# Designed miniproteins, single chains, continued (5): the designs that were tried, part 25

Each design is a single chain, and the fold is of that chain. pLDDT is the mean over its residues in the fold that is shown.

## One batch from the design tools (miniprotein)

Design m16837
Fold by ESMFold2-Fast:
Structure m16837 (fold): chain A 85 residues (1-85)
Amino acid sequence: SLAEALIRASETIALGQIKAAIALLAGEPEEVAREIEVEAAREAVRILREAGAPEELIRRLEEAVERGDVVEAQNILAEAEREAL
């Protein structure tokens, strides 16, 4: 379902943030941590597209990811989850 895909997408971004935090604690540059988060956000968009999420939702998320704005991507997903659940 779309709700299940939204949850998986949110989990994917959250895991990316945890991985990025671990990289920073290990002494990796901020740019490496940022790339980890952006890659996780791209994977979240892929999960939603594969699940047939609305095109408007995909467009908004893709725009946020292209800007590297992972926080905005999380906010968009949280709002979509509230509407879908």
Scores: mean pLDDT 85

Design m16838
Fold by ESMFold2-Fast:
Structure m16838 (fold): chain A 68 residues (1-68)
Amino acid sequence: KEEEIKKAEEILRTSTDPKEIEKAIETLERVGGEEARKVARDLFFNAPESFKNLSEETSERLKRLAGG
């Protein structure tokens, strides 16, 4: 839950591996709720450099999770 969201956030902020990033976004989607939305929203507005290499589908999933 909170631990899973924290781990996913860490991966999203530090990993450069698109597959790890995809899995972390999947974790946020699966757990859901206000905490997952906060993480997704913050990352949407302050995207790490690694996000430039994400697929369009993965980027859209993050947008939906962020409420955009």
Scores: mean pLDDT 76

Design m16839
Fold by ESMFold2-Fast:
Structure m16839 (fold): chain A 65 residues (1-65)
Amino acid sequence: MIEKALEEAKKTTDSEKIGKIVSEVFRELGLSNDEAQAIVAEAIAKSKNSLEAGVIALEILKEKA
């Protein structure tokens, strides 16, 4: 699942689309709001824009799996 979401995120340049992909992955994994927010905050800190933040969030999830 995460690999497919990451592939789709890399294909799009639409930040709203990436946001939806990331939120769907958080929902499917059953993450709490606090857990999801921590991952998003880390991804934002490591990114230069919202497109990179979405991809980095998915990479963090993949590394923790």
Scores: mean pLDDT 78

Design m16840
Fold by ESMFold2-Fast:
Structure m16840 (fold): chain A 79 residues (1-79)
Amino acid sequence: AKELAEKLAETARRTAEIMRENGEPQENVDFLLEVAKAAEEAKSEEELIERLAEIFKKRLGFSEEDAREAARKLVERVK
């Protein structure tokens, strides 16, 4: 759980840095930094999924069901 969260946080921060260097919109950079923070603060895989789902609802306008599904898929892709 902790190693997974650390990998996700590092990947998200690295991607945000690359996006900043490439002139991507600040909103996209902020989204990835918020994902990294959620991964750093989560104490379990379930809490990580819940925090990511809230970010997806807030930033991407996903429904509760779509946000949770997207969060689960993201966590599984990092494993």
Scores: mean pLDDT 79

Design m16841
Fold by ESMFold2-Fast:
Structure m16841 (fold): chain A 94 residues (1-94)
Amino acid sequence: EKVRITIRTPGGEAEVIVSSEDTGEQMARKLVEAAKTVVELSEAQAEELRKNIIAALNQRKGKTVEDRAIAAALALASQLRKLGVPSVIEIERV
């Protein structure tokens, strides 16, 4: 099972494929790496984002990859909003 997460900001568009086989750590790292391509993040901001995504995923333990992707995307959207970056995040099953 795989899910595509698309991140759109004024800085561009990034796409990530997450899998049911991904650990929370792996899913968080994929999303942070993608976010870095469309948002200028310091290493401290990137690490904070990673931790917040992992925390959100821990609350969704035992859920589907789609549920986990939604939780991670919401954490990402929240952090981008705090940074003043407008974003649209789309999730679709592949």
Scores: mean pLDDT 83

Design m16842
Fold by ESMFold2-Fast:
Structure m16842 (fold): chain A 91 residues (1-91)
Amino acid sequence: ELSPEEQRELFEEILELIKPVMSEEELEEFRELAEKTIEAREEYRRTGKISREGLLAEASVTVLLLKAILKLKELKKEELLKKLEELLKKL
């Protein structure tokens, strides 16, 4: 499984791919939710439990990613979409 540092690197790579189709506000929200998701995964690793806040952060980052995927498809950014899908498989 990925370390917190490896997860941050993947989220930063994802951010670069979605940057062209997301607003600055959506990008800041994505960064905040990514950090909360990493924290929730590390807490689950330590305790075997995931908080409601952690589950909501994972759900929210997923919704933002789906929104970005939809925008990339609408704009026919097929190369960026393919790269994003590859990174999401690693996450």
Scores: mean pLDDT 84

Design m16843
Fold by ESMFold2-Fast:
Structure m16843 (fold): chain A 88 residues (1-88)
Amino acid sequence: MEEKKKKVAEYLEKNREKRVKKNIEMLTVDKVSPEEVLRESMKEMLEELEKKGYATLGLYQMGKELAKAEKDEETLKEYEEKIEELKK
């Protein structure tokens, strides 16, 4: 259990640096909302972590709340399904 959480943290740290730079460009060049940038970044991270089997309930819950705030029905539904799968 702790090992999996540590792997998730390490993976997020490695990818965060790259994505933060791209997100800064989106915020400064395209001037999209911080919530939109965060949602896209989190979605991409979740997809990668899910492929690796590292995705955690907490990550999906955070993504779900961002999708709710942006009224993204499709993404919200996807995260709800993943949350139910992980709750077991």
Scores: mean pLDDT 67

Design m16844
Fold by ESMFold2-Fast:
Structure m16844 (fold): chain A 96 residues (1-96)
Amino acid sequence: SQAAIRQTLQQIGGVYARIRELVDATLPLASPEEQRELAIKLTTLGLLLAGVQFDLEHAPPSQQAQTLADAQRVLAYAQGVLDEVEERRRRWETRA
């Protein structure tokens, strides 16, 4: 349903906000390579999120199950990025 897709998008938004918070607080402690890799992951997440939002707005009702599955995959990706940022934060704090 559209409600389930919107709920999943809200969950993705919450995870993204947490990633941004951690990045803004700790990114200056990261190496240039770590900063570049993280920027790529954040850009990828933004593009994936935009794609699901586009499908929610433009896809016919018959595609809602596919859009929900896509949203759930994006949520899983966002969770993976969050886990990586938290792991990097621990390493950066140890070096600082």
Scores: mean pLDDT 80

Design m16845
Fold by ESMFold2-Fast:
Structure m16845 (fold): chain A 66 residues (1-66)
Amino acid sequence: SELEEIADKYAEEVRKELEKIPSLTPEQIDAIAENVRKAVLTALRDGLGDPESIKKVVINAVKSGR
């Protein structure tokens, strides 16, 4: 539950940042946010990465991608 709450928080923060990009559809935003949630959950369970880094990498990749 605690890990799920952290993952949900990071997914929501990514969703809010992506909502500022007018070219993204709600479906694209939901898909990206869900992928971040899963990646953060995996990182927390397996000890493989930092949730803040995952969030920043995804947001930057979306903003840099055309």
Scores: mean pLDDT 81

Design m16846
Fold by ESMFold2-Fast:
Structure m16846 (fold): chain A 64 residues (1-64)
Amino acid sequence: MPLSRRQKFLRGANLIVKLGDELGLSPEQIGQALQDLADYLRDNPDATEQELLDWGKAKVRELA
């Protein structure tokens, strides 16, 4: 079943928070990544779950 925009955000946010915590990102860096996720989904409304997760992993690793 295709994910809604809300479900995409929640899955991306969950990945960013978990991976960010594992990599030692500050709360401010995690907050920035979550804001960037919201902007990414606004600009890419048809992004697949895989594209979303790959973007989130890259973003967290860039900030670490």
Scores: mean pLDDT 83

Design m16847
Fold by ESMFold2-Fast:
Parts: sequence; C-alpha cells; structure tokens
Structure m16847 (fold): chain A 70 residues (1-70)
Amino acid sequence: TLSKEQLQALLAELEKAAPEGLPLRLTPAMAGKISDESVRLLQQFALENGLPVDGVVDEATWAALRAAAE
C-alpha cells in the first residue's frame, strides 16, 4: 500500500508531466518528466485499487489518486 507522502509526490510529478491535463499516457519520451519509481508506484496503485493497469492516467485514476492522498 502506498503512503500518503508517496501518493502526493506521484500526483505532483504527474501534474508537471501533463500541464495540458488528462488523459496522460506513460511513454519512454516522458522518462525525464516522470521517474521510473513513480511509474512503478502508479502501476502498483492501479493494481491494488482495481483500476486498469494500462499506463494511462485518465480522470478516474487521477480522482482515485487524489482521494487516497488525503
């Protein structure tokens, strides 16, 4: 289970990587904007919360991350 600190750090990285908003697709081109650790944590969060593990951060995944970070 991810800590609130890890979730908040993940949300901050995703926000910086997607200034245009959602959906955000994780690709190798984003390696400089999102750490490998954050990508792994996102996949773990999705798996643990029954969300699609497809490398896409849509509005539902973002809302779940924000709710868990509180």
Scores: mean pLDDT 70

Design m16848
Fold by ESMFold2-Fast:
Structure m16848 (fold): chain A 70 residues (1-70)
Amino acid sequence: SDALREEYLERFEREVVRLINLHEVSEEQIKQIEKLAKELEEELRKATTEGEMRRLVERYLQRVRDLLSK
């Protein structure tokens, strides 16, 4: 359902805000995170199961962590 996709996108956004607050984040890193958020939104629209949505959020959060650790 669209409500479920929106919930998973909101979970991603809340965790991203938490991660940004824990790091000194550059403007370029913010732009990369915004691009990842858009890619996740597109992928979530194609997801058919909650399990797929959960795995997508976990994968994209790991990509954000990797970006911020380097």
Scores: mean pLDDT 85

Design m16849
Fold by ESMFold2-Fast:
Structure m16849 (fold): chain A 84 residues (1-84)
Amino acid sequence: MLDEAVEEFERAAKLAEQLGDSPLVKEAVENFRKAAEAARQGKVDEAIEYLSKAIELLTKLGDSPLVDEAIREAARGARLAQAA
């Protein structure tokens, strides 16, 4: 379960990177990568906190298919982490 959550968080980071290199995008990507690392360490609560920050940052970019897909991958990862 946690390995699958890590994979989803890393996919969300890669999708977010496709949105460009603005400070907002870079911060969102960093928070997704921190969520993946926290999940690898079994720190589920920390992973969810970083994930929430990344989603909030992406939401500020507005609605787009890439933003929606990144948030969807992140939400799947959150469910997998909470189920572990």
Scores: mean pLDDT 81

Design m16850
Fold by ESMFold2-Fast:
Structure m16850 (fold): chain A 68 residues (1-68)
Amino acid sequence: MLSEEEKEKFAKEFKEVAIPFLMREFGFSEEEAREAAEKAVKYLLENQEYVEGARKMLDMLKRVLEGR
């Protein structure tokens, strides 16, 4: 299980990637993107078996944002 510090770090890293992605690719407002990202983080922290998969997804989304 993740420590409280690891949960906070994951939540921050997830939002730093997901918010720009949702705004750029789906036309979400900053508020809508933040709400969606926070809801996703809450789900992942309650179901920590999916955190490693989510980290791999974030790496993929970073590549998409970089145009690769």
Scores: mean pLDDT 79

Design m16851
Fold by ESMFold2-Fast:
Structure m16851 (fold): chain A 99 residues (1-99)
Amino acid sequence: SLEELEERAEEIKKKIKEKYEELKKTATPEQQEKLERLENTVLELIDEILRYYKEGKISEEEARELLKKLEEFIKGKPTIYDVLVFVVSLRQDEAIANA
């Protein structure tokens, strides 16, 4: 259901915020700025997934799998590459649909 997806999204957002705050504690000011931008990008991805589901562009099953991938990203050793690949994939699909 939408309510279950929204609850799961909020839990994942909390985990993202906690992880990036921890990473920022040992970072230089320049690294902190980059980490803040990456954090915001990942949080925006969660909002985009929920929006795609609300607009009927993806199924509930697809939304659950995308959120699961973000949760697995948080639980592993995150790389900037994984974030960028994910962003590009989702936004390319939207751009193709709007063409």
Scores: mean pLDDT 75

Design m16852
Fold by ESMFold2-Fast:
Structure m16852 (fold): chain A 80 residues (1-80)
Amino acid sequence: SLKEKVRDKLLELADKTLEYIHEIVKQRYYEKLANDPNLSEEEKERYKKLIDEHRARIDQLFAEMEKLAKEYEKLVEELK
């Protein structure tokens, strides 16, 4: 039913949002390590590279969340 599709899409959006939050927390951890004065310049450079790679993943997750949010909104409009 349409109501079941709305519920399933909301749960999918919620799961994707939790994944996005988890990746943001990891990004902050990498940023902390990239600026740690106790780490070597080589180690800091490695974390800076991971930040760039991880940023691409965060951008992808955000785009997926935006798509799911739009799909959810359309289903809610059909329910009315």
Scores: mean pLDDT 85

Design m16853
Fold by ESMFold2-Fast:
Structure m16853 (fold): chain A 85 residues (1-85)
Amino acid sequence: SKVTDTALSFRHTVSRFLHGLSPEVRSEVQQLLDEIVKAAENNDIDKLKQIREQVLQLKEQHPEYRDFYDQIIREIDRLIDILNE
């Protein structure tokens, strides 16, 4: 589907840059990206909103990666918009 293909493309792009994060943050971001793809596959808007809240919390905990987390938030918002079409 369009939403799943969009999520997979974003995950692929972001995965390339994960080496710039600390190991603990990298693991948590990898898990969140996997959860975003699964939520997109299931057309689960509520789960995407929950993941968005978790990313906002990570952004507060790790302000040095704010721009990276903002990219993830923008993609979640894009996926929600696609599902609400």
Scores: mean pLDDT 83

Design m16854
Fold by ESMFold2-Fast:
Structure m16854 (fold): chain A 56 residues (1-56)
Amino acid sequence: SAELRELGRQAYERRDEPVSEEARAAAEKILESHGLDPAKFPEWVAELAHLLELQA
């Protein structure tokens, strides 16, 4: 939990930084699977994409 919390904090801090196209596409697909429009939540797409890259 502490490790996951730290990864989430790092992803949030990097939310405005560029991410790979693969990570962005994966994040958008995850949000869509939960009924969210990725275009309306660009900050969440970026945060999730960074989180995916940090755990790769």
Scores: mean pLDDT 74

Design m16855
Fold by ESMFold2-Fast:
Structure m16855 (fold): chain A 94 residues (1-94)
Amino acid sequence: SSETVEQLELLAIGLGTLAQEALKENLSTEEILKTARKLMDQLLPTLPEDVAKWVQEQFDKFVEESKGKSTEEVAKLLKELAAKIREKARELAA
């Protein structure tokens, strides 16, 4: 649905913005993950169950891959997560 696409695009924008702010402000991995979890908590309830499950699985993988990484590496992983979510939005819009 157009509403689902809009919510996924908002999530992708939020995560991409967080990645930029993380680099600018030199945020810790803990601070990045805390803010990313807040974005997830706001947007997951607005998504259909199957889409929400897919987004949660991608986020869980991002969290696992972020362990022990530098801010620069976590920001890169967060940008990759945002790109995957945006691709899912494009898939659902077609």
Scores: mean pLDDT 89

Design m16856
Fold by ESMFold2-Fast:
Structure m16856 (fold): chain A 97 residues (1-97)
Amino acid sequence: MLVTIRARLRKEVETDEELEEALKNAEQFIADMRAMADALGARLVISEPVAEGGKITLEIEVPDALPEADAQLLITTIRIMAEVTGFEIESLEVRRV
C-alpha cells in the first residue's frame, strides 16, 4: 500500500526567549526529519517556521507516494520529535494512493 503524509505542528510562545528556544527546537525537528527522509529516499517538503500571533507553525509534507512501512517510520519520527520539542500535532494526515 502506498501513502502520502501531511502534518501541521504548532507551539505557543509568549517571550523572545521562548521564541528563540522554539526556533532552535524547530531547526532540530527539521534536521531529524530530513535525515530520516534521506535514509528512506523520500522527498520532504517543510515550510519555514512561521512565527505570528504568539505561535510558531511548522508544516511537513511527503507528497510522493511511499510504502506504508516507510511512512510509518516518518510518522513515528514526527510524533517523537513533537514530544521532545514541545510542539503540538495540530493535524497528521495519511492518505492512501
Scores: mean pLDDT 82

Design m16857
Fold by ESMFold2-Fast:
Parts: C-alpha cells; structure tokens; sequence
Structure m16857 (fold): chain A 86 residues (1-86)
C-alpha cells in the first residue's frame, strides 16, 4: 500500500531525527510537523490513526525526557506498518 509506504517513511524520518539530534525541543517540533504531513498525505484511516498515535506517544516520551522510550515506540510503529504493507 502506498499509504503504508508513506507512513513508514515518515516514521523512519522521525526515528532518525530522535537518534541523531541532541535538542529534544527541536525534535518534538519536527515530529509535530511530521504529524501534519501524515494528515495531508495518508488517506487510509487505520494507517493514519496508527501513524498519528505512534508520533503522539513518541512526542510524549520526549517531553518526559525519555529518548530510549521514544525510539522504541517509533521502531514498534514502523514494524506494525511493515506488516500491513506486505
């Protein structure tokens, strides 16, 4: 599914940003921008809901200072989307 592939790409970008950035506030801003992008490009309701909930949970983890939990949330979201894409 094109929507699943787009969602995976958005979450992979989020994951890379969390792993490589030292500024949690900047990362949170970027993840919020990725939420807006997901809402515009993903048409499948279930894929969109999974993508948005994954980003929201990752944002919450980053706001709590838990970068490791944010990484785990994003990795688990990507794996769920890969299972849908196949």
Amino acid sequence: STDAELAIRLLERALETVKTSKDNKQVIGLLKALKSAAERVIKDKEILELTLSTLDEAIRALEEGDKERAIKILEEGIEKLRKIAE
Scores: mean pLDDT 88

Design m16858
Fold by ESMFold2-Fast:
Formats: sequence, structure tokens, C-alpha cells
Structure m16858 (fold): chain A 90 residues (1-90)
Amino acid sequence: SMKQKELLESIDKLIESAERAVKNGDPKGAVEAAEKALELLQKADLPKDVKIQYLKRIKKVLEGALKLDPSNEKAKELLKRVEEEIKKLE
């Protein structure tokens, strides 16, 4: 498994990449980066509050991707999953 520091750096970079993809009008790139960030986040042993903050950023990315491409089924699936995880942690 990736070292915790390297894992956190990877999550941050993926979320930043996803946020940039939304700003650049790239819903596909945003969804791909958000999915990878979510996969790594689920492997990370993080405090609940920190995990919630990352999940909320991923949620905003997925909402942005859906605004650009409302028919994106992967984005809808990931958004539901993220919303469920936030509710479980709060």
C-alpha cells in the first residue's frame, strides 16, 4: 500500500485536478479524477472531520461535472455514494 503521506498528497492532487477539469469544461476528466480520489480516500485512515472535508470537495466536483453533462451516469453514481458517506460520518 502507498505510504500515508504519499496517499494524502495523491488525494489532494486528484481533487485539485478534478476541480480544474470542472473549471475548464471537462466533465469526463473531472469524473475520472474524482473517482480516483474517492478510491484513495476510502483506503486512507483519516480523522472523520478531515474525511468529510475531502468528501464535500469531491461532491462539489461531481455537482459541477453534472452541470456540464447532466446525462453522466458515472457522476450520478459517484455523487450518491459520496452523499451517503458524508451522512454516515456526520
Scores: mean pLDDT 87

Design m16859
Fold by ESMFold2-Fast:
Structure m16859 (fold): chain A 110 residues (1-110)
Amino acid sequence: SDEEIKKKLIKLLNDDIAEYDEMIEKSTNPKLIKVLNDHKSQYKTFLNNLDNLSAEEALDKFIDLEVSTDEDLDKVFPELSPEERRLAILLGASEGVHRIYAFVLKKELS
């Protein structure tokens, strides 16, 4: 159901926000911290507007936000410390899994 899909999406969004918070706390690069805070704000805005979207619209928006985060992280990656690069790789892997799950949910909507 749309409600069950949205509930799963809320969990994914909150998991991403928590991972962003952990990475911000461990990061010293101002550009990285800005990217993470900007995307965290976008995710919080998305959560607040989720009830105004269909499940399909919400999944599409989530996938677009995940792609946008990966692209912005990739741009700052060369400027990161080795530890920050490891954290970015782990974050990218987590986002990749969440993106695959969102595509699976979208297929269930036909």
Scores: mean pLDDT 86

Design m16860
Fold by ESMFold2-Fast:
Structure m16860 (fold): chain A 93 residues (1-93)
Amino acid sequence: AKTAEEEKQLEGEVLAAMARMGKAVVKNTKDSVLSKIKDPKTQKKVEELLDEAIKLFDEAARAADAGDLKKAEELLKKGLEKVKEADELVKKS
């Protein structure tokens, strides 16, 4: 039915928007976050985690656009975990 198809499309659009927002926030804050880290080894690890989060959010948005809502949700959760790991390293630096 058209109604069920529209509801699934809306769910995909919401997941894609969440993933794109996550990517934009990480991309826009990356330089500021890295500038707070004085240890080069920790700075490199945080950069790698933030770059992986950007990639995961990009893949989540693409999965959502393709209608693979389960994959989109899994990738979005993985991206958020990478951001959390990076934030914890920044707090210790």
Scores: mean pLDDT 84

Design m16861
Fold by ESMFold2-Fast:
Structure m16861 (fold): chain A 58 residues (1-58)
Amino acid sequence: SIDDIEADMAARNKQLLAEWKANQNAPPQAQLQLAKQFFAETADDISRLIEARRKELE
């Protein structure tokens, strides 16, 4: 459901922030890769949310 997707997004965002803080001492390339993954996962979550809402309109 939409509520489940939003809850999952909130939990993942919290985890990603913790991972970012934990990796402050990692090499720059690893930090960049982590940042790219943050954006990719957020894009996937937004896509799933949009599709779920579109299905409700059918």
Scores: mean pLDDT 77

Design m16862
Fold by ESMFold2-Fast:
Structure m16862 (fold): chain A 101 residues (1-101)
Amino acid sequence: SSVEEARKELEKKAEEVVERLRSPELEELRERAIEVLAEELKKQFPDLSDEEVRERAERILKYILYTLYEKHGEEAARRGLEALARGLEEFERFLEELEAE
């Protein structure tokens, strides 16, 4: 398989996980998590447009949720989303606690 085919398959799987986490309650948390990631991306890459920053933040969040879901299940993905919505330091703390189990 080409690297391109592998990326498309990963994207599809990540999208399936995000769809499982779609609810009105989780949508507010997803939006806040995107804002947290976008703020950090803008600090690291100040020359990116606001649209490019948001698109990258949305993609990063999708892969974070996919990775948590695949390794630790749906509950860990939901808790990770809640932690990320509170900030990057809270998310880092969540990951440390999750890996200690």
Scores: mean pLDDT 81

Design m16863
Fold by ESMFold2-Fast:
Structure m16863 (fold): chain A 61 residues (1-61)
Amino acid sequence: SLEDLKASVTAMLDDVRASESDDRALAFIESLKAWAQRTLPPEEYAAVNEVLDARAAEIRA
């Protein structure tokens, strides 16, 4: 489901943020965003992109 997808992406990003620098976490988010845009159907991409943008905003704050 979209909720399961969002939860999986959130958990992955939380792990990255726990182990990596902010710069590396942001680079990972941008890479994952590019992959999602290329690979996922529009609905899944929109859901993933929402999570990625929210996490990037938290790091940049």
Scores: mean pLDDT 83

Design m16864
Fold by ESMFold2-Fast:
Structure m16864 (fold): chain A 96 residues (1-96)
Amino acid sequence: MEEAEQALKKVEEVAERAIEKARELKEKALKGTKDEAIEAQREMSKVAGEFTRTSNEAAATAYKLDQEVADKINEIRDKTMEEINKLLGEAAEAME
């Protein structure tokens, strides 16, 4: 189903951008001042929230149309969130 395929493609694109942005923000947190690190962590949380919202909407759409595509979206979502959460943890630990 084209709608399910579009949802999957959107999640793949958003996942890639979210991870890249999270990596950039982690580096900013590690190299910046304490205030810059706090700002970067807030931005990372916003990236995680936006990705979660987008991927959940896409998964819900795909689930009604193509279960295999929905499963792929859920797998990408879970893996992407694991990476973002890892980067968030590394940024937070560096402030100590």
Scores: mean pLDDT 82

Design m16865
Fold by ESMFold2-Fast:
Structure m16865 (fold): chain A 69 residues (1-69)
Amino acid sequence: NALEELQKKVREVFELGDKVPNLTSEEAARLVGFVLRAVGDFVEGNYEEALKTLDEAIEYLKKLIEERK
């Protein structure tokens, strides 16, 4: 179910974003950009691209968390 997978990944992005120490306004805006792009791709039927964009956002957040330990 593509919608359930999208919802799961969007939730992971927000959960990880909340865990980033000292998340900047620029970084928060970048996260919003990833989510909006993914939702746009999903609405257009580009499910693979939507999920890939969210995976990139998740990886970006994990790197920020590791950097700011």
Scores: mean pLDDT 84

Design m16866
Fold by ESMFold2-Fast:
Structure m16866 (fold): chain A 85 residues (1-85)
Amino acid sequence: MAAEYYKKAKEYAEEATRAAKEGRIEEAEKYLELANEYLAKGEAEFAKLPPEKQRELLPLRLEAEAYILAAAVALVVAKKEEEKK
């Protein structure tokens, strides 16, 4: 179910962002790995769908990708700050 995988990817990306902002770098990395895992599962299911169903899910897919990007940026910023102090 591609929609459920994209929702899980977003949830884990939100947890990764929260952990990164709290300085919990290892937890943020693990949540980001889970977010990418669920995004990959969503992509695999999405690829099996007809074009009309793919268009219906495109907003969820783009939202999951945007949240993962935000989490990755938050983690990079957190690592840069923590490693120097």
Scores: mean pLDDT 85

Design m16867
Fold by ESMFold2-Fast:
Structure m16867 (fold): chain A 58 residues (1-58)
Amino acid sequence: MDEAIERLERMKKAAEKTKKQAENLSKQGYKDFGNRVKKASEKLQKEAEKAIEELRAR
């Protein structure tokens, strides 16, 4: 159980890092690409958080 939570936390951290990189790209003029990557990263973070909550509630 804890191993699955640790894996999801790592995925969440990777998504957070990708979001920050996407925000930097948007500031550098790659707005369309940066916005798409940011939205995908936010969705992955939310899904990982929901999965962690479900595992902890069990």
Scores: mean pLDDT 79

Design m16868
Fold by ESMFold2-Fast:
Structure m16868 (fold): chain A 93 residues (1-93)
Amino acid sequence: MKEKVVEIAKEAVETFIELLDKGMPADEAYEHALKVAEELAKERGLSDGELTVVINAVREAFWAYVHQKMSKEEALKVAEETAKEDYDRLKKA
């Protein structure tokens, strides 16, 4: 399941970056990425807690890419590391 959480977070991040590259406003690209994350989480059988981990990872990557001007590769790494850390915390709670 941890691998699915990380994969969905990275797919959502790739989605908003692609939409930004196509000229979509940042807020709209972010909202679309969250919808993609919710749909994939439902399809792949994530719990509500695991979906929250995905959403937080996408948020952190979005701020890194849009506000900190990090590269796509760096934003994807932020999403992966955030999702892994938050997933481990979720399983210990």
Scores: mean pLDDT 85

Design m16869
Fold by ESMFold2-Fast:
Structure m16869 (fold): chain A 87 residues (1-87)
Amino acid sequence: LEELEKVVREGEKRLQELRENKASLEEIKKEFERIVKELKKLITDEKVLQSLDNAEKLLKEITDPEEALLLGGITLKELRDYIESQK
């Protein structure tokens, strides 16, 4: 759980930095894909893994940087809720 919480916190910070720096859609997608891959290594729950797979599929169809950041924020919030449910 501690390692998973660390990845979620670092992901939240990275998405905030991308928002503040007005990063390109391509940069946001690349970072979000990296974060999801790191999360998948730490998660064994099939429902959570399926949610992450769905997020990756949705990300590919997004054409707006603001929508990509919103998807990232929702995904990390769902992971944070999952972590709290495991305590």
Scores: mean pLDDT 82

Design m16870
Fold by ESMFold2-Fast:
Parts: sequence; structure tokens; C-alpha cells
Structure m16870 (fold): chain A 92 residues (1-92)
Amino acid sequence: SERERVEALLAKLREALAAYEEAKAAGDEEAAKAALLAAQQQVADLAAIPDVEVRIEAARALADIEGEREGLSEEERERAKEEAVKAILEEA
């Protein structure tokens, strides 16, 4: 079921993002990189699903991950997430 696949991918994405924040707080650079890679892989799988709501979640997660990797401020990351969502809504 596509719905079951979406639920599983979203759960894995949330777990990867939580692991990333935990690794950052602990100063574990290797764990943080592994969690980011896992999150990006889940986002790519989610973006392949034709559901617009799933693409919005995937775009938000990817923008946040890339912003963090580039050292953007919290405000800049929120702006990047908003722009990613806006782009999907304008294409839908």
C-alpha cells in the first residue's frame, strides 16, 4: 500500500532527524553525518510519491537538513523551508 509506504518513510525521516539533533547535541560528528544521509535518502523516496502533502513534508525536511549543513541560522532555515513549500504549491 502506498499509504503504508508513506507512513513508514515519514517515520524513518522523523527518526533520522531526531537522531541528527541528538548527535549534534552530543558533539558526535560521525553520527550526525550518518543521520543526515539517512534523512536525505528518506526525503528522496518521499519526493518520488505523487502525494502533494508528502512532497511538502519532504521539501521542508530537505531544506532544514541542507540549511543546517550549510550553517544557516534558525531564521534562514525557516525561510528556506517556507520557500520550498511555496515552490511545491505553485507547481501543483
Scores: mean pLDDT 76

Design m16871
Fold by ESMFold2-Fast:
Structure m16871 (fold): chain A 90 residues (1-90)
Amino acid sequence: MELLEKLKESAREIIEFAKKNSPEETAKYIREEMDKQIELVKEVKPDMKKAIILLEGSKASMLILARRGNVEGIEQVLEHTIKNIEELLK
């Protein structure tokens, strides 16, 4: 489905950005990108409250990991988040 594909694309872009940029730049990028994805879910599937809460929690966790330069942690949070949202969309 289009929503899931957009979320997967965003996750790939965040991981690639984190590998090439500073912790501070990565934290800023994650904040902006995750806010866009949260708003997208609110617009397309407003009744998916669990997905919105999951994305907000993932954003908070990834901002901490980004400031620490923990790219592997960011990747793990995104993989977990995408799998959970995919399950909610079934």
Scores: mean pLDDT 85

